# Designed miniproteins, single chains, continued (5), part 72

Each design is a single chain, and the fold is of that chain. pLDDT is the mean over its residues in the fold that is shown.

## One batch from the design tools (miniprotein)

Design m18487
Fold by ESMFold2-Fast:
Structure m18487 (fold): chain A 56 residues (1-56)
Amino acid sequence: PVPSPQQLRDRIAQLRENVERTLASISDPEEQKMLQDKVDQIVAQMEAELARREAE
């Protein structure tokens, strides 16, 4: 029911790839920075969840 550590890593990687593609299409550097900050926060939370699952 919950994603495995491997599936969670894949999802993090896919999210980063999709965001990098989106950032590359944004011409406004201020918008890029705001999006990067938000994504970094989300990824940090997902990585914390991954670490917790790996500890189990």
Scores: mean pLDDT 78

Design m18488
Fold by ESMFold2-Fast:
Structure m18488 (fold): chain A 109 residues (1-109)
Amino acid sequence: SAASDELWVELPDLSLEEAQKIAKEVGATEVRVEDGKVLIKISVDPSLTEEEIRALRDEYIAKTEELLKKNPDSEVARALLEAARRSDPRTGYVLAKAAYIFAKAELLK
C-alpha cells in the first residue's frame, strides 16, 4: 500500500499521563501535546501480513465494543468503529485502534 498507514488521534480532555498509558497499550510510537491537546500517533507495522492485520482489527473492534457497553455515548468512538468494519484491513485496523483510544479516553474523563 502506497498510502500512509498512520493516523493522529487528538484528545482535548485527557492528561498526558493517561494518554501515555493508552499509547503504550496500543503500541503507539509517538505522543505529543499541541495547543493544550494530547495527540497519539498510530501506525501499522509494515511487516504484518494481511491475516495478522485482520486479526488485530477484529481484536480492537471487540475491545472497543466492550468499552462502549460501559459508555454508549462515545459518539466519535462509535463512528470510527463503524468505519473500521467497512474499511479494508489496514485502514480498518488503524480506525479500530483510533476507536479504542477514543472510547478509553472517554472512560477516563
Scores: mean pLDDT 81

Design m18489
Fold by ESMFold2-Fast:
Structure m18489 (fold): chain A 88 residues (1-88)
Amino acid sequence: AAAVLAEAERLGAEFEADPDRPVRKEDLELAARAAEAQGKPALAAFLRKILEKLGDEIDGLTPEEMVEVLRSHKEEIDAIKAEILAAA
């Protein structure tokens, strides 16, 4: 658990130092595992659903490009959020 959180913190620092660093699917899986380790299962489930549906589309994009892709899929993301909240 502590090791996963440390890796997620390091990843965050890497993106802060190099905002043009390409996002990888492994980065999102690490974020989901970190959310799980923090006792945030709804956030972990949400991140895994995003990875499942949009992972191929965001893999290799910069963080800014990833945000633009997520924005273009707002309705689908809102539907995922509603489903997770209904299950909680």
Scores: mean pLDDT 77

Design m18490
Fold by ESMFold2-Fast:
Structure m18490 (fold): chain A 88 residues (1-88)
Amino acid sequence: MINLDHIGLLASELLEEGRLSEEEYQKLVEKLAKLQSDMTERIQRGEDPDEVYQRAVEELLKELAELTGESVETVRKRLEELARRSRE
């Protein structure tokens, strides 16, 4: 399963590959922190944790796709591969 830690790790890999600038990476890290805070507030309001989490992941996927110039599906596949690798 894709989680926010996998997204952060992918962003770091993209920075190392030169596919993200340092500025784009910092903005993404700030957005990740903001989304984590928003998720906590939404869950406290009684929203479904799974839905809240899924929305945050989809929002970050769209940002990564925009920043890299790739499709959301391409970014998702890369994250799924990273998630599989992290379990080995």
Scores: mean pLDDT 77

Design m18491
Fold by ESMFold2-Fast:
Structure m18491 (fold): chain A 68 residues (1-68)
Amino acid sequence: MPSIEEQAQELLEELERLLRTRPVSSELYDRAVEIASKIQEAIRNKDEEALKEEIKKLRELIEEIKRE
């Protein structure tokens, strides 16, 4: 059963690949760093609610990068 932490890791890996393979605005890059940092803190604190919220933001960010 994939945990919410595993879902976050998979999305972070997709984000890293996107940032490596396509140009991204500094604004989107800064948002990516902030979201990734918050995900790491939520994982460390075992805060499932915070993880779910940040995963939602990460999914939205990935879609914005794909549209840029």
Scores: mean pLDDT 80

Design m18492
Fold by ESMFold2-Fast:
Structure m18492 (fold): chain A 93 residues (1-93)
Amino acid sequence: MMPYDEELVEKLREMLSLPASQQKERDEKFKELLEKYPLEVVVESFLKLFEELNPDVELSEEDRELVRKLIEQGTNPELILGVLQLRVAVKRV
């Protein structure tokens, strides 16, 4: 698997910090990142960001595959985070 890109992780963090009123700008920035970086690097960088935001969480290979599919489908990055958070919460029940 390709390693994450630290610059991309920072750009993803900045993008996700935008308020809900700037959802269009967030979506456009994410599309630009998908055009500039290989899919595998985007997947690994997104997972790295999620792990940094949730340091007590261990992500599985199935979680990585889910993120890959959501990115390939053009899913909103906020929704991708929400799906991962729900998936992690279910594992704790």
Scores: mean pLDDT 74

Design m18493
Fold by ESMFold2-Fast:
Structure m18493 (fold): chain A 82 residues (1-82)
Amino acid sequence: AEAEIRKLLGEIERLARELYELGQQLPDKAAYVQKVLQQANDLVLQAAKAYHDGDYDKAIELLEKARRLLEETIAELKELLA
């Protein structure tokens, strides 16, 4: 559980950085990028609470949701730059 959670947090950090950098190339999408980054951060905070409650399955589920949100948003914005 701990190793999986650390791996997911690392992926989320990397994806959040990629999304932030992508947002710099799309000024008209800056507000949208900030909202998505905030939503991902809120999911990470919810996952931390679940972890402290001993609900590792819920923590992993919430981190997977954050990762998917970031991946889907990055893919969407990359299509706009093509």
Scores: mean pLDDT 86

Design m18494
Fold by ESMFold2-Fast:
Structure m18494 (fold): chain A 74 residues (1-74)
Amino acid sequence: SKEEALKLLEEGARAGSAGDLEKAYELTYQAALKLGASEKVAELAAITNVVSALLGKSPEEIYETVLHFIETNK
């Protein structure tokens, strides 16, 4: 469901901000697929989370950035 996908994305954003980049990637990838993204868009969304996390963005900023990317590119 969309609700389940958004929860996974929120968990991915928190993982990224906490420095768990592998978990951030995996959760964001699965969330993007559940939101109707192609595998390529899901991979780019996961990379966007990791890059935003490395730039020191908050969980809220990561969530908003990645969700916007998925919604725009799906």
Scores: mean pLDDT 91

Design m18495
Fold by ESMFold2-Fast:
Structure m18495 (fold): chain A 60 residues (1-60)
Amino acid sequence: MVPQSVVDLYKKIKNDPNLTDDQKKQLDDFWQTLQNATTPTQMVGSSLGIIGIDVDLKIS
């Protein structure tokens, strides 16, 4: 089950005006992996990827 907090974070990041084309591609790739996740490892990994992009937007 995809955590609602991660879904909300994805939507917030996708609408961020500071999001670069490279970050947008990475975000979409992680989001697709998350939605197609069949294992806990895939779900955790893609969720952490989305969180990482949010952190990068706050630091950079």
Scores: mean pLDDT 78

Design m18496
Fold by ESMFold2-Fast:
Structure m18496 (fold): chain A 96 residues (1-96)
Amino acid sequence: SSAARRQELIDALLRELGLSRAQAQRVLDIAGEDVVQRILDALREGDLTPEEARELLDYILKNPDLTESQMLMLLFSRVVDSRLRKERERRRRLEE
């Protein structure tokens, strides 16, 4: 049921990102279960750091009028930025 999935996502947001229950509930109300799941998947795959995931969720909380498509586009942009930052850091270390 959607209620059971919602509770699992709340528990994951608390455990993996340190959100309060009130913040986790509000994120799910604004973003929906599918967007939150994709952010958690990106975090678990290492495509986002916990800090980057928290910053994205904070942005969504401050911009509740964002559409699902806009939220997914933001997620994609943040993942690309994270990967480019890691590649630049890797390259600098190889040249030193």
Scores: mean pLDDT 86

Design m18497
Fold by ESMFold2-Fast:
Structure m18497 (fold): chain A 85 residues (1-85)
Amino acid sequence: AEEAARLAVEAGRRALETGVENGKVSQGVGAALIGIGLEAQAMFRPEDSEGLARDGRSLAEVARSVGDEKGARLGEQAARLAEEA
């Protein structure tokens, strides 16, 4: 859970930076908020692996929409780690 949360926060931060650069600030902010939300969920409900994985996948989709392929991979990795927990 902690590792998945850490990757999700990093993915959200990267998507925000890429969104600002590509003129997709709202999508970037959305990604950062999803990452923070996943971190909070991992702290308060680490047993909700399905919810954590869903949020990680949503983060990957938003990262792709702003053009951040590395952020998308981090979001997918966070989802995978959540499903394996």
Scores: mean pLDDT 78

Design m18498
Fold by ESMFold2-Fast:
Structure m18498 (fold): chain A 70 residues (1-70)
Amino acid sequence: AAEKTAKLREEFDKTLVEAYEAIRAGDAAKAQSLIKRLEGIRNEALSLGDDELAKRADAAIQTLQAALAA
C-alpha cells in the first residue's frame, strides 16, 4: 500500500509539471491528455484512500482547465 501511494504521488508531481509545460508551450491537445491523466490519478488516489492526494488532484485539474479556457 505505502509503495503504491508513493509511486502515485510521484506520478502526480511529474504529470502536473508536464501539464504546466504543455500550457506554457500552447499545446492544448497535450494539456488535455495530461488533465485526463490527472483525473486517472485522482480516481486511483480515492481507491487507495489517499483523500489528500485526490483533493490536490481535483484542485490541479480545475486550475489547468481554467488556464486552457482563458
Scores: mean pLDDT 84

Design m18499
Fold by ESMFold2-Fast:
Structure m18499 (fold): chain A 80 residues (1-80)
Amino acid sequence: SKEELRLNALRAGFGEVIDKVVKELKEKGSATVTDFPDTLTAQEVGDAIKEYLVLEGVAKPEELEVTADDANKSVTIKKK
């Protein structure tokens, strides 16, 4: 299905970062991601990680806020 293909693509691109994001959200209520490819915007990276967390049942869409900072090539994901 499209959802299974999307999950596999997200795992391939962001799997190593997702574990860090889950841990930081539990410990601090927010996680900041850096060091992503120039082919992606900070918003695209944050949205992809949020999509994965929601699809895996880690959080609901309304529980997560994504804040992109393209100037510093970082994105922050926060629990509301």
Scores: mean pLDDT 77

Design m18500
Fold by ESMFold2-Fast:
Structure m18500 (fold): chain A 63 residues (1-63)
Amino acid sequence: VSESEQAALEMIQSMVDNNETLTRKKVKQLRSLGAKDEHIKQWVDADVQKGVEDLKNAVDRVT
């Protein structure tokens, strides 16, 4: 793995960790509103997948 690839992997991991923090806050809010765990899991999964896709798309658009 090149230095460039290693740095990219570390940045991706950092972005994932930040997204996890935001997801945890959303989960707590949904639970406070009385949402069921099965619905929360569906929403969290969709939100995380969208976030990852948005980050990947942003990489392709940066010049």
Scores: mean pLDDT 66

Design m18501
Fold by ESMFold2-Fast:
Structure m18501 (fold): chain A 100 residues (1-100)
Amino acid sequence: SALREELIAEYEEDIARLREALTASREEMLQILEENRARFERMKERALEAGDEESARRLEGLIAAVELAIEQAKTDLAAARTMVRVMIAELEEIRRELLA
């Protein structure tokens, strides 16, 4: 469906942005994470409007993960980068499932 194709493209963009965070300064990482939180919130809203409760639930988990990474980045950049790597792996898995 067009909605599924759009969702895949959005996840691909989110992955690319989060990969940039891995080599970013603390300030740049915080900006990228805040932007991705807002992107996930918009994706969740669209999923709910489309009746896609599964995607909405997954996005809720991703929002929580971003919020945790934001808090960690303020005190421990290395730990935040580890959290971002885990988040990228999760997004890659979701993308793979959507393409199946």
Scores: mean pLDDT 88

Design m18502
Fold by ESMFold2-Fast:
Structure m18502 (fold): chain A 67 residues (1-67)
Amino acid sequence: SMEEERRQALEMTRIVADNAAANPHLSSAAERARELLERAEREGVDAETAMKLAGDSLVLRFSAYSS
């Protein structure tokens, strides 16, 4: 159901952030993006929002949501 879809989307988003964190040019931005994603996950972010976070460049997503 919707809760299952949301957990799947959040897991996918974390995998994308982990992969970006392995990139030396993106590591700092990826760390901040991961922190933002963890906060969204704890606040019960819906699947659509989680997918949007994963879809865009982490640097751009991080800037849009943090600033």
Scores: mean pLDDT 59

Design m18503
Fold by ESMFold2-Fast:
Parts: structure tokens; C-alpha cells; sequence
Structure m18503 (fold): chain A 80 residues (1-80)
């Protein structure tokens, strides 16, 4: 699991793992399974804006055919 540290109210940038297939979608889910951020096309980065609380997120990378090709957990820690 990768840890990202931010100050309260700053943006957190998450980088998806490398894949050998074209990326169709990236979803970031919170601990309750809600999609809190998404990216489309070949982008490997996604930004969580205005982060005020620490939490764990699941980053899911989908190919253009709708197959899940990578899944990683990321912890975002808010420092005051």
C-alpha cells in the first residue's frame, strides 16, 4: 500500500500502477465503496481535491474492454 501525505485542504495526486494494456477508466473508491474520483482515457493520474480527512482508498484500473487490470490500496494521511 502506498501512503500519500497532504496538509488539510490540499489536493492529493494518486498515480495508478503501470499496465501492459490501454487504460479505459480509473476509479477511486473510499472505504465504503463509493466512487469519489474517476479518470477516463489513458491518464494514469487522478486528483482528490480539497482533502480534509485521512482515509484509505482503492484505486481500480479498467481496460478499454471493461476488464479490471489493476487494483491497489492507497492511504491518504492529512497532517495539520
Amino acid sequence: MKTIKVKEGEDATITAPETDVPIGRIFVRDENGNVVAKAEGGSRTITLKNVKKSGKYTVQVWDEDGNLVAEVEVEVIVEK
Scores: mean pLDDT 78

Design m18504
Fold by ESMFold2-Fast:
Structure m18504 (fold): chain A 92 residues (1-92)
Amino acid sequence: MEAEGEVLEASGDPDDPARAGALVKTENGYVGLGALPGSTGLQKGQRAPVRATGEDGRQGEGEAEVLSDIKANGPGKGKVRLTGEAAEAAGA
């Protein structure tokens, strides 16, 4: 299962997975993303292991594929595709 969303806010160092996070708006609502061990940050074309948390508090682990460049700190940062249980947590 896959869900696409717009990155509204990103926090932390994208090269430090323990501190990388993002708020994503999908067709089905808002999703918080936390990076997992093995993430290499959030750059275009990159796949990062993530834990997604939906508005209902449901959590799922999967990958975020970065479809456009993500800017650290500010609104309107880019686009991601979520896969696996992370997409399910996003309501896909």
Scores: mean pLDDT 67

Design m18505
Fold by ESMFold2-Fast:
Structure m18505 (fold): chain A 70 residues (1-70)
Amino acid sequence: MSLEEKQERVRKAVEEALAKEEAEVSEELIEGFRRVKPLIEEVSGLEIPDEKLGAVALELEKLFLEMQKE
C-alpha cells in the first residue's frame, strides 16, 4: 500500500467518524489520540473536534488493525 493509499484510507475513516454521533471510549485511548491528533488532521486534511476524538480513535484503530492484516 502506497503512502497516498494510506492517506486516502485515513481521510475516509475520519470522514466516517465525523458523520457519527459522539462515542464513549477509554480515557487512555483518547489521551493517546490527543498526542497524534495534529498528525491525523494534517494527513486527512480535516479538523477533528474534541467531541469526535472518541469516534475518530475507534475508526482509526479499526483501520490500523485491518491494514496490519494486509
Scores: mean pLDDT 73

Design m18506
Fold by ESMFold2-Fast:
Structure m18506 (fold): chain A 74 residues (1-74)
Amino acid sequence: MLEKLIEEAKKIVGASEEEVEEYRKLAEEAVAAGNSLSVDLLVLQLLIAKDLEKTKELKEEVEEYLKKEREKRA
């Protein structure tokens, strides 16, 4: 599911493969530094942050996905 959301975000914001690779490196560094999110979630958040207006609907899908994951533990 996350991989599909990343592909949709990339398409919406017009990110190049090189930009996605840069975001993956940044996400890997953040995780290594103690960030609790997965690399895929951080990449997705960075892509969404690139164009908040175009990614508004996708951001809502991501929030719903995270809510369902939390509910599975509750």
Scores: mean pLDDT 75

Design m18507
Fold by ESMFold2-Fast:
Structure m18507 (fold): chain A 80 residues (1-80)
Amino acid sequence: MSEVFPELSKETEEAALEAVRAGIETGRISLGVGAALRAIGYVTQGELIYRSGGSKEDALKAIEEGLRFARETLEELRSL
């Protein structure tokens, strides 16, 4: 979890977990798990941006992209 944006990181983790569950339920496991891994990658990128002296705004944008990707993939899986 990101210590910089704990609430947004939690939302991203929850969306990623739902994508994994939807992937299992629909048989599209690679899509669900792939979305979760990419979302966690974006959270990690945001954390690294901030720890490397980057702005909180840039870190926030990275985590928000992870959340967006997880949510879009979840919606795709639910539309099946």
Scores: mean pLDDT 77

Design m18508
Fold by ESMFold2-Fast:
Structure m18508 (fold): chain A 88 residues (1-88)
Amino acid sequence: MSREDLERAREHGLKLAASPDPELRRQGTALYIVSTLLLNPDTALSLADLARETGQSVATVSRVVRRMAAVGVVDLDEAARTVRLAAQ
């Protein structure tokens, strides 16, 4: 996947995260998180920063991240409240 494809996915995720549809908001938030991590794979992202960027609550972002961690896409550090790409 190219950097341009990831940038487009991140933008699309932000648009969906602003949707009046709760399911599209969840999908958009997850897409934003994974595309942002893929653009910066060596970086841990704070849940608070992700909440500000997506316009979601920290509780909503935390719920999305926990679901992504459960399926092995990301690693969640609950003590630090940060998320990074799962180790390959």
Scores: mean pLDDT 83

Design m18509
Fold by ESMFold2-Fast:
Structure m18509 (fold): chain A 57 residues (1-57)
Amino acid sequence: STGKAALEAALAALQDEEEGRKIVESDTEGKEFVQRVYDNSLALRDARARAAAKRAA
């Protein structure tokens, strides 16, 4: 389903941003939803990194 594809793209984006982007671009069905999940995953990654750095200090 589109949800599973979105989660797979999000996971790939967090570990290999370039490959995650290409997965999103290759999915023409539900692309808007997959793109949103990808973008939100990058934002969450950045927020988590900031929180971890602040707590580690």
Scores: mean pLDDT 68

Design m18510
Fold by ESMFold2-Fast:
Structure m18510 (fold): chain A 65 residues (1-65)
Amino acid sequence: SIEDILREGGLSEEQIEKVLKGIETAIKEKNPVILRIVEKELLELGLSREQAEEIVRLVREEIEK
């Protein structure tokens, strides 16, 4: 799950909550600009490119549903 990837990436519970709120907004608004902002924030929080790309992929799948 997205939450599991965030935990494996070393994010705190507070950081996970904030990221998940951004993801929920991206899904609700179906806005690729918000999703790009989330990707940048994940990289700034220390996630690897591979982890950030996997999260973006999962979020895009939810937007497409």
Scores: mean pLDDT 82

Design m18511
Fold by ESMFold2-Fast:
Structure m18511 (fold): chain A 99 residues (1-99)
Amino acid sequence: MENVKKIRELEGRTDMTEEEIKKELKEAIEKAKEEAKLLSSPELREILEKHDGTKESTAEVILETARLLAKKLEEAGKLEEAKKLLETAELLAELVLEL
């Protein structure tokens, strides 16, 4: 969650060029992916490893990861948590695509 806050912080920076902000956002996203790999199942690692470094691929990884986790939450009867996770992932994917 700290890396999500950093992504929003970088978007609000006025002392950096647009290209510098995009580079820092890409680095923050990659760090978030590495943290997710340490805490995740084999299925999640496979999704993250297919990432090709583009913003489109990053958005796809966010959405696919959220769908996998939401399915597990739904299987546990946590339907509202699953919905909130998917909504959050869609906002993160849109943020990445707006770069």
Scores: mean pLDDT 63

Design m18512
Fold by ESMFold2-Fast:
Structure m18512 (fold): chain A 94 residues (1-94)
Amino acid sequence: SEELETLDRLVELTDEAIELAKEGDYDEARRKLAEARRLADTLADTPAGALARRMVELAEEAVEAIKEGDYLEAEILRGLMLIQYGVAKLLLEK
């Protein structure tokens, strides 16, 4: 479905942002997160809307943790984001 494709693109963008942050490319990471946020907004009226928004928030927190050198916190936040993704995907496959 179009909503599932949007959710999959959102998780790809959050993953790309985290990898860019690990490389020190924070400007490009922020750009990817801004695109992910825009995609989350298109899911607002779906059962996954709140989860999609939370995924972007967790990815933004993970990028900030990487900037501070807290790679363990970033990995925990990424894990929480993937849990939100799994639940959102199930809600859209209904």
Scores: mean pLDDT 89

Design m18513
Fold by ESMFold2-Fast:
Structure m18513 (fold): chain A 83 residues (1-83)
Amino acid sequence: VVKVETVEEAKKAVEEAIRRMEEEGRDFVTLKLEMPSKELAEEASKAIEELADRRGLAVSTKIEGNEMTISIGRAEALGVAPR
């Protein structure tokens, strides 16, 4: 679990995970982030969805309290049908 304090730090963690996924030739990556609050986790979830969309990737987020489990990758790898 990676502790982050801001939405920007959450986005940086996700960008680094995406970079590593691409460098390793993987189809998806999963990471867990701990935010200071549930509200901030929800904001980070939206920002991460926007980031993934700009990259042409699918994203699935699960928020449990102030913790987020984020899975990002190719739509087919996450079981998401492409539009």
Scores: mean pLDDT 77

Design m18514
Fold by ESMFold2-Fast:
Structure m18514 (fold): chain A 73 residues (1-73)
Amino acid sequence: DVDEALQAIADNVDLRVAAQQGDVDAARKLSETPYGAILAVRALARQGLLDEAREIADKIEDEKVREESLKIV
């Protein structure tokens, strides 16, 4: 549904900003979605949580997103 998709995009932007500012909980929440997973990996890697970032990257189902995420760690 278009309305639900637009709301999800807005919510994702807020989580992305928080994760980029060092909010580890926001980064973990982003990792629960394919479109947020690569951003979560980057945020966790920047905080020094490399093992957690790699595990999230390895669990990404989309091959292209997983490959790009693994390049970050």
Scores: mean pLDDT 72

Design m18515
Fold by ESMFold2-Fast:
Structure m18515 (fold): chain A 100 residues (1-100)
Amino acid sequence: MEELEELLERLLELGDKLAAIAREKGDEKTALEVEILEGLLLISYGVGKLTNDPAFALEHLIRYGERLAAIARQLGDDDLAAQIDALVARARALLERVKA
């Protein structure tokens, strides 16, 4: 749970940066999509915590994280995309450990 919380917090921090970049470019639609993905991350984490299902939370973190990385690449921020991809890779490793 502590490792999952750390991954969530870092992904939300990168999401906030991504939403700010979208707004600076005048792309309010993409900024709103990022904010919706951040909301879905928080809801999935909350559900996983309440139901004692960390695999559920991790699977959703991976899915929404992959979408955030794709948005970062679309906005031309390959460095931010790489940072998100690294968090998704850590989430995949943690999911494998939890399922074992």
Scores: mean pLDDT 88

Design m18516
Fold by ESMFold2-Fast:
Structure m18516 (fold): chain A 68 residues (1-68)
Amino acid sequence: SREKAIQAVTLVLRSKLSPEEAEELVAKFQRLTETEDILDAARKTLTKAGYSENQVNAAVEAIKALLK
């Protein structure tokens, strides 16, 4: 579900970002209604945080598996 997807993305981001930064991004993700928009936002956030393309792709695939 969308709610589970937002929670999964939030957990990944909280492990790499400050609590305040993660909370701002959660609010942004909660405004997104489409799965593809949530995945795109997560991809951009992880890339900006310094993850490699391979690491970003692996994280996105894991989230996709949860969303079906």
Scores: mean pLDDT 70

Design m18517
Fold by ESMFold2-Fast:
Structure m18517 (fold): chain A 74 residues (1-74)
Amino acid sequence: SELLTALESDDPKVREKAVELADNADLSTLLNVSKEVIQNPSANAVEGIKLIAEKSKNPIARAVAESVLAQLGE
């Protein structure tokens, strides 16, 4: 998915774009990406999820991101 690819990017500007993608994502997209990150966490994806939790304008995206971080022990 575009959101997962952006989250896993080594480019900080591409990870910032993940916030914009999360702002416009539906719940099913957010949940599917969350499952993939939880199953195969990477440092880049965790940092991107933290950005979504802190900066996303979508309260559902923030709540889902916070849940992912809690499950990863962050």
Scores: mean pLDDT 84

Design m18518
Fold by ESMFold2-Fast:
Structure m18518 (fold): chain A 70 residues (1-70)
Amino acid sequence: SLEEEQRKKFEDIKAYLEEVIEQAKKLNMPKEEIKRIVDRIIDFLAEKYGLTPEQKEELKRYADELIEKL
């Protein structure tokens, strides 16, 4: 179903963001730089996959929480 496919896409994006954040941490990137890069990735993916403003905000909030816990 479209709902199941959309849910899977959203989860795939979250997994991708987790990997990006982990790799950036291994490179000893400052948190502020990681946030800037991740926000740009989310903006790009939101445009590419037609995410709603609410979904985009949820992804940014999720990523920010992960980065703050580094």
Scores: mean pLDDT 84

Design m18519
Fold by ESMFold2-Fast:
Structure m18519 (fold): chain A 70 residues (1-70)
Amino acid sequence: MAEELKKKIEEAAKKAKEAIDAKDSKAFLQYMGELGKVREEAKRKGDEETAKYGEELSKELEKYKQEVLA
C-alpha cells in the first residue's frame, strides 16, 4: 500500500519535471495535480512519511519551475 503511493508520487514528479523541461504548463499542472491527489490520499490513510515525501518533491518541482518557467 505505502509502496504503491510512493511509486505514484515518484512517477507524477518525474512527469512534472519532464513537463517543466518541455515548457508545457498544461502537462505540469496535470502532473502536479496527480502528485497532490496521491499526497492527500497518503495523508488520509495516516501515511505521514509518504505524504511528507510527496510534499518535499512538490517543493523541489516548484523551485525548479521558478528557474525554468518563471
Scores: mean pLDDT 79

Design m18520
Fold by ESMFold2-Fast:
Order: sequence, then C-alpha cells, then structure tokens
Structure m18520 (fold): chain A 94 residues (1-94)
Amino acid sequence: SEASRKEAEKLFEEALKDVLEGKVSPAEAAEKAADELYKKIEEKLGKANEEEKKHIEEMKKELAKLFSKLTKEDVEKLLNGSDEEKVELSDKIA
C-alpha cells in the first residue's frame, strides 16, 4: 500500500542518515530499518506465524547483504542525489 511504502521509505531514510554521520555501516542501517518496519507491521497485522518469521529473517539478511555493497558516497546519492542517480544505484544493487 501507499502508506506502507511511505513508512518504509521514512525508516530507511532515517537509518541512512546515521550512515552519513558515521554512526553505523550501510548494512547495519538496513538491518535497523528492517527491524523497525517489521515491528510496525506486526503492530498493525498481528503476530507473524513461524513461516512468516522465517521469511522476514531471510529478507532482513538479504537487505543487509544488498546494502553492504553501498559506499557512504552511494548512501549520500540515495538521500540527496537526483532521481537519475537514485535509479542507477537501485540497478547497481538489484
């Protein structure tokens, strides 16, 4: 949904700002944002079953792996870059 997308974008944007400040790595930022997102989803939809929890854990690991490919400069482009630069970075990590 549109609301869920905006909430996810906000959480990842906040986490990535911590990367620019040198507080966390890009992988750590992705893991933190994913944890906060899934916590909020659980609050809205109720407790995940064991199969859903396993898929959530796998997705968190995959996100951390993808974001580990990003440099601090790549993170700056994701937050403050042009739409063209953001698309190029999305293609690079996908």
Scores: mean pLDDT 73

Design m18521
Fold by ESMFold2-Fast:
Structure m18521 (fold): chain A 80 residues (1-80)
Amino acid sequence: GPPRPVITEIKATATSLYARAESDVPIESITFFDEDGNEVASSTGSSSLTATGLTPGKTYAPVARSSSGLGVSEPVTTKE
């Protein structure tokens, strides 16, 4: 089957996080999870997600999903 989506770009500020993913099949969702596994932001049917109003110095896990599986970034910490 097609390869899993890959998160190719991450940008963080003190109060925002951006992620972009590439996939050979349509991306179903991108989600940012906090360190407790709570969903803090998501997009559906888009290759990118921008979250704003985030807490400075907090760690998030970006996850992209497609029919081929999950693409996961290393955890990302917002700036202080």
Scores: mean pLDDT 83

Design m18522
Fold by ESMFold2-Fast:
Structure m18522 (fold): chain A 63 residues (1-63)
Amino acid sequence: SEEEKKKKLAEEYARKLAEAMKALLGPDATAEVEKVGENKIVAKASNAKATLERTLDVSDVKL
């Protein structure tokens, strides 16, 4: 379905975003992607000193 395609695209975007944020924080950083509810995905990167996160809403994906 289109909704499944949107979710998969949002998940892929979140993974790429988490890796980009990890690169900004340096080689000691970790990247993660977490699903929060049905329509939200959190891309996160953190090290000992800082955390970057971005929440993506699946409903913002338009095909």
Scores: mean pLDDT 80

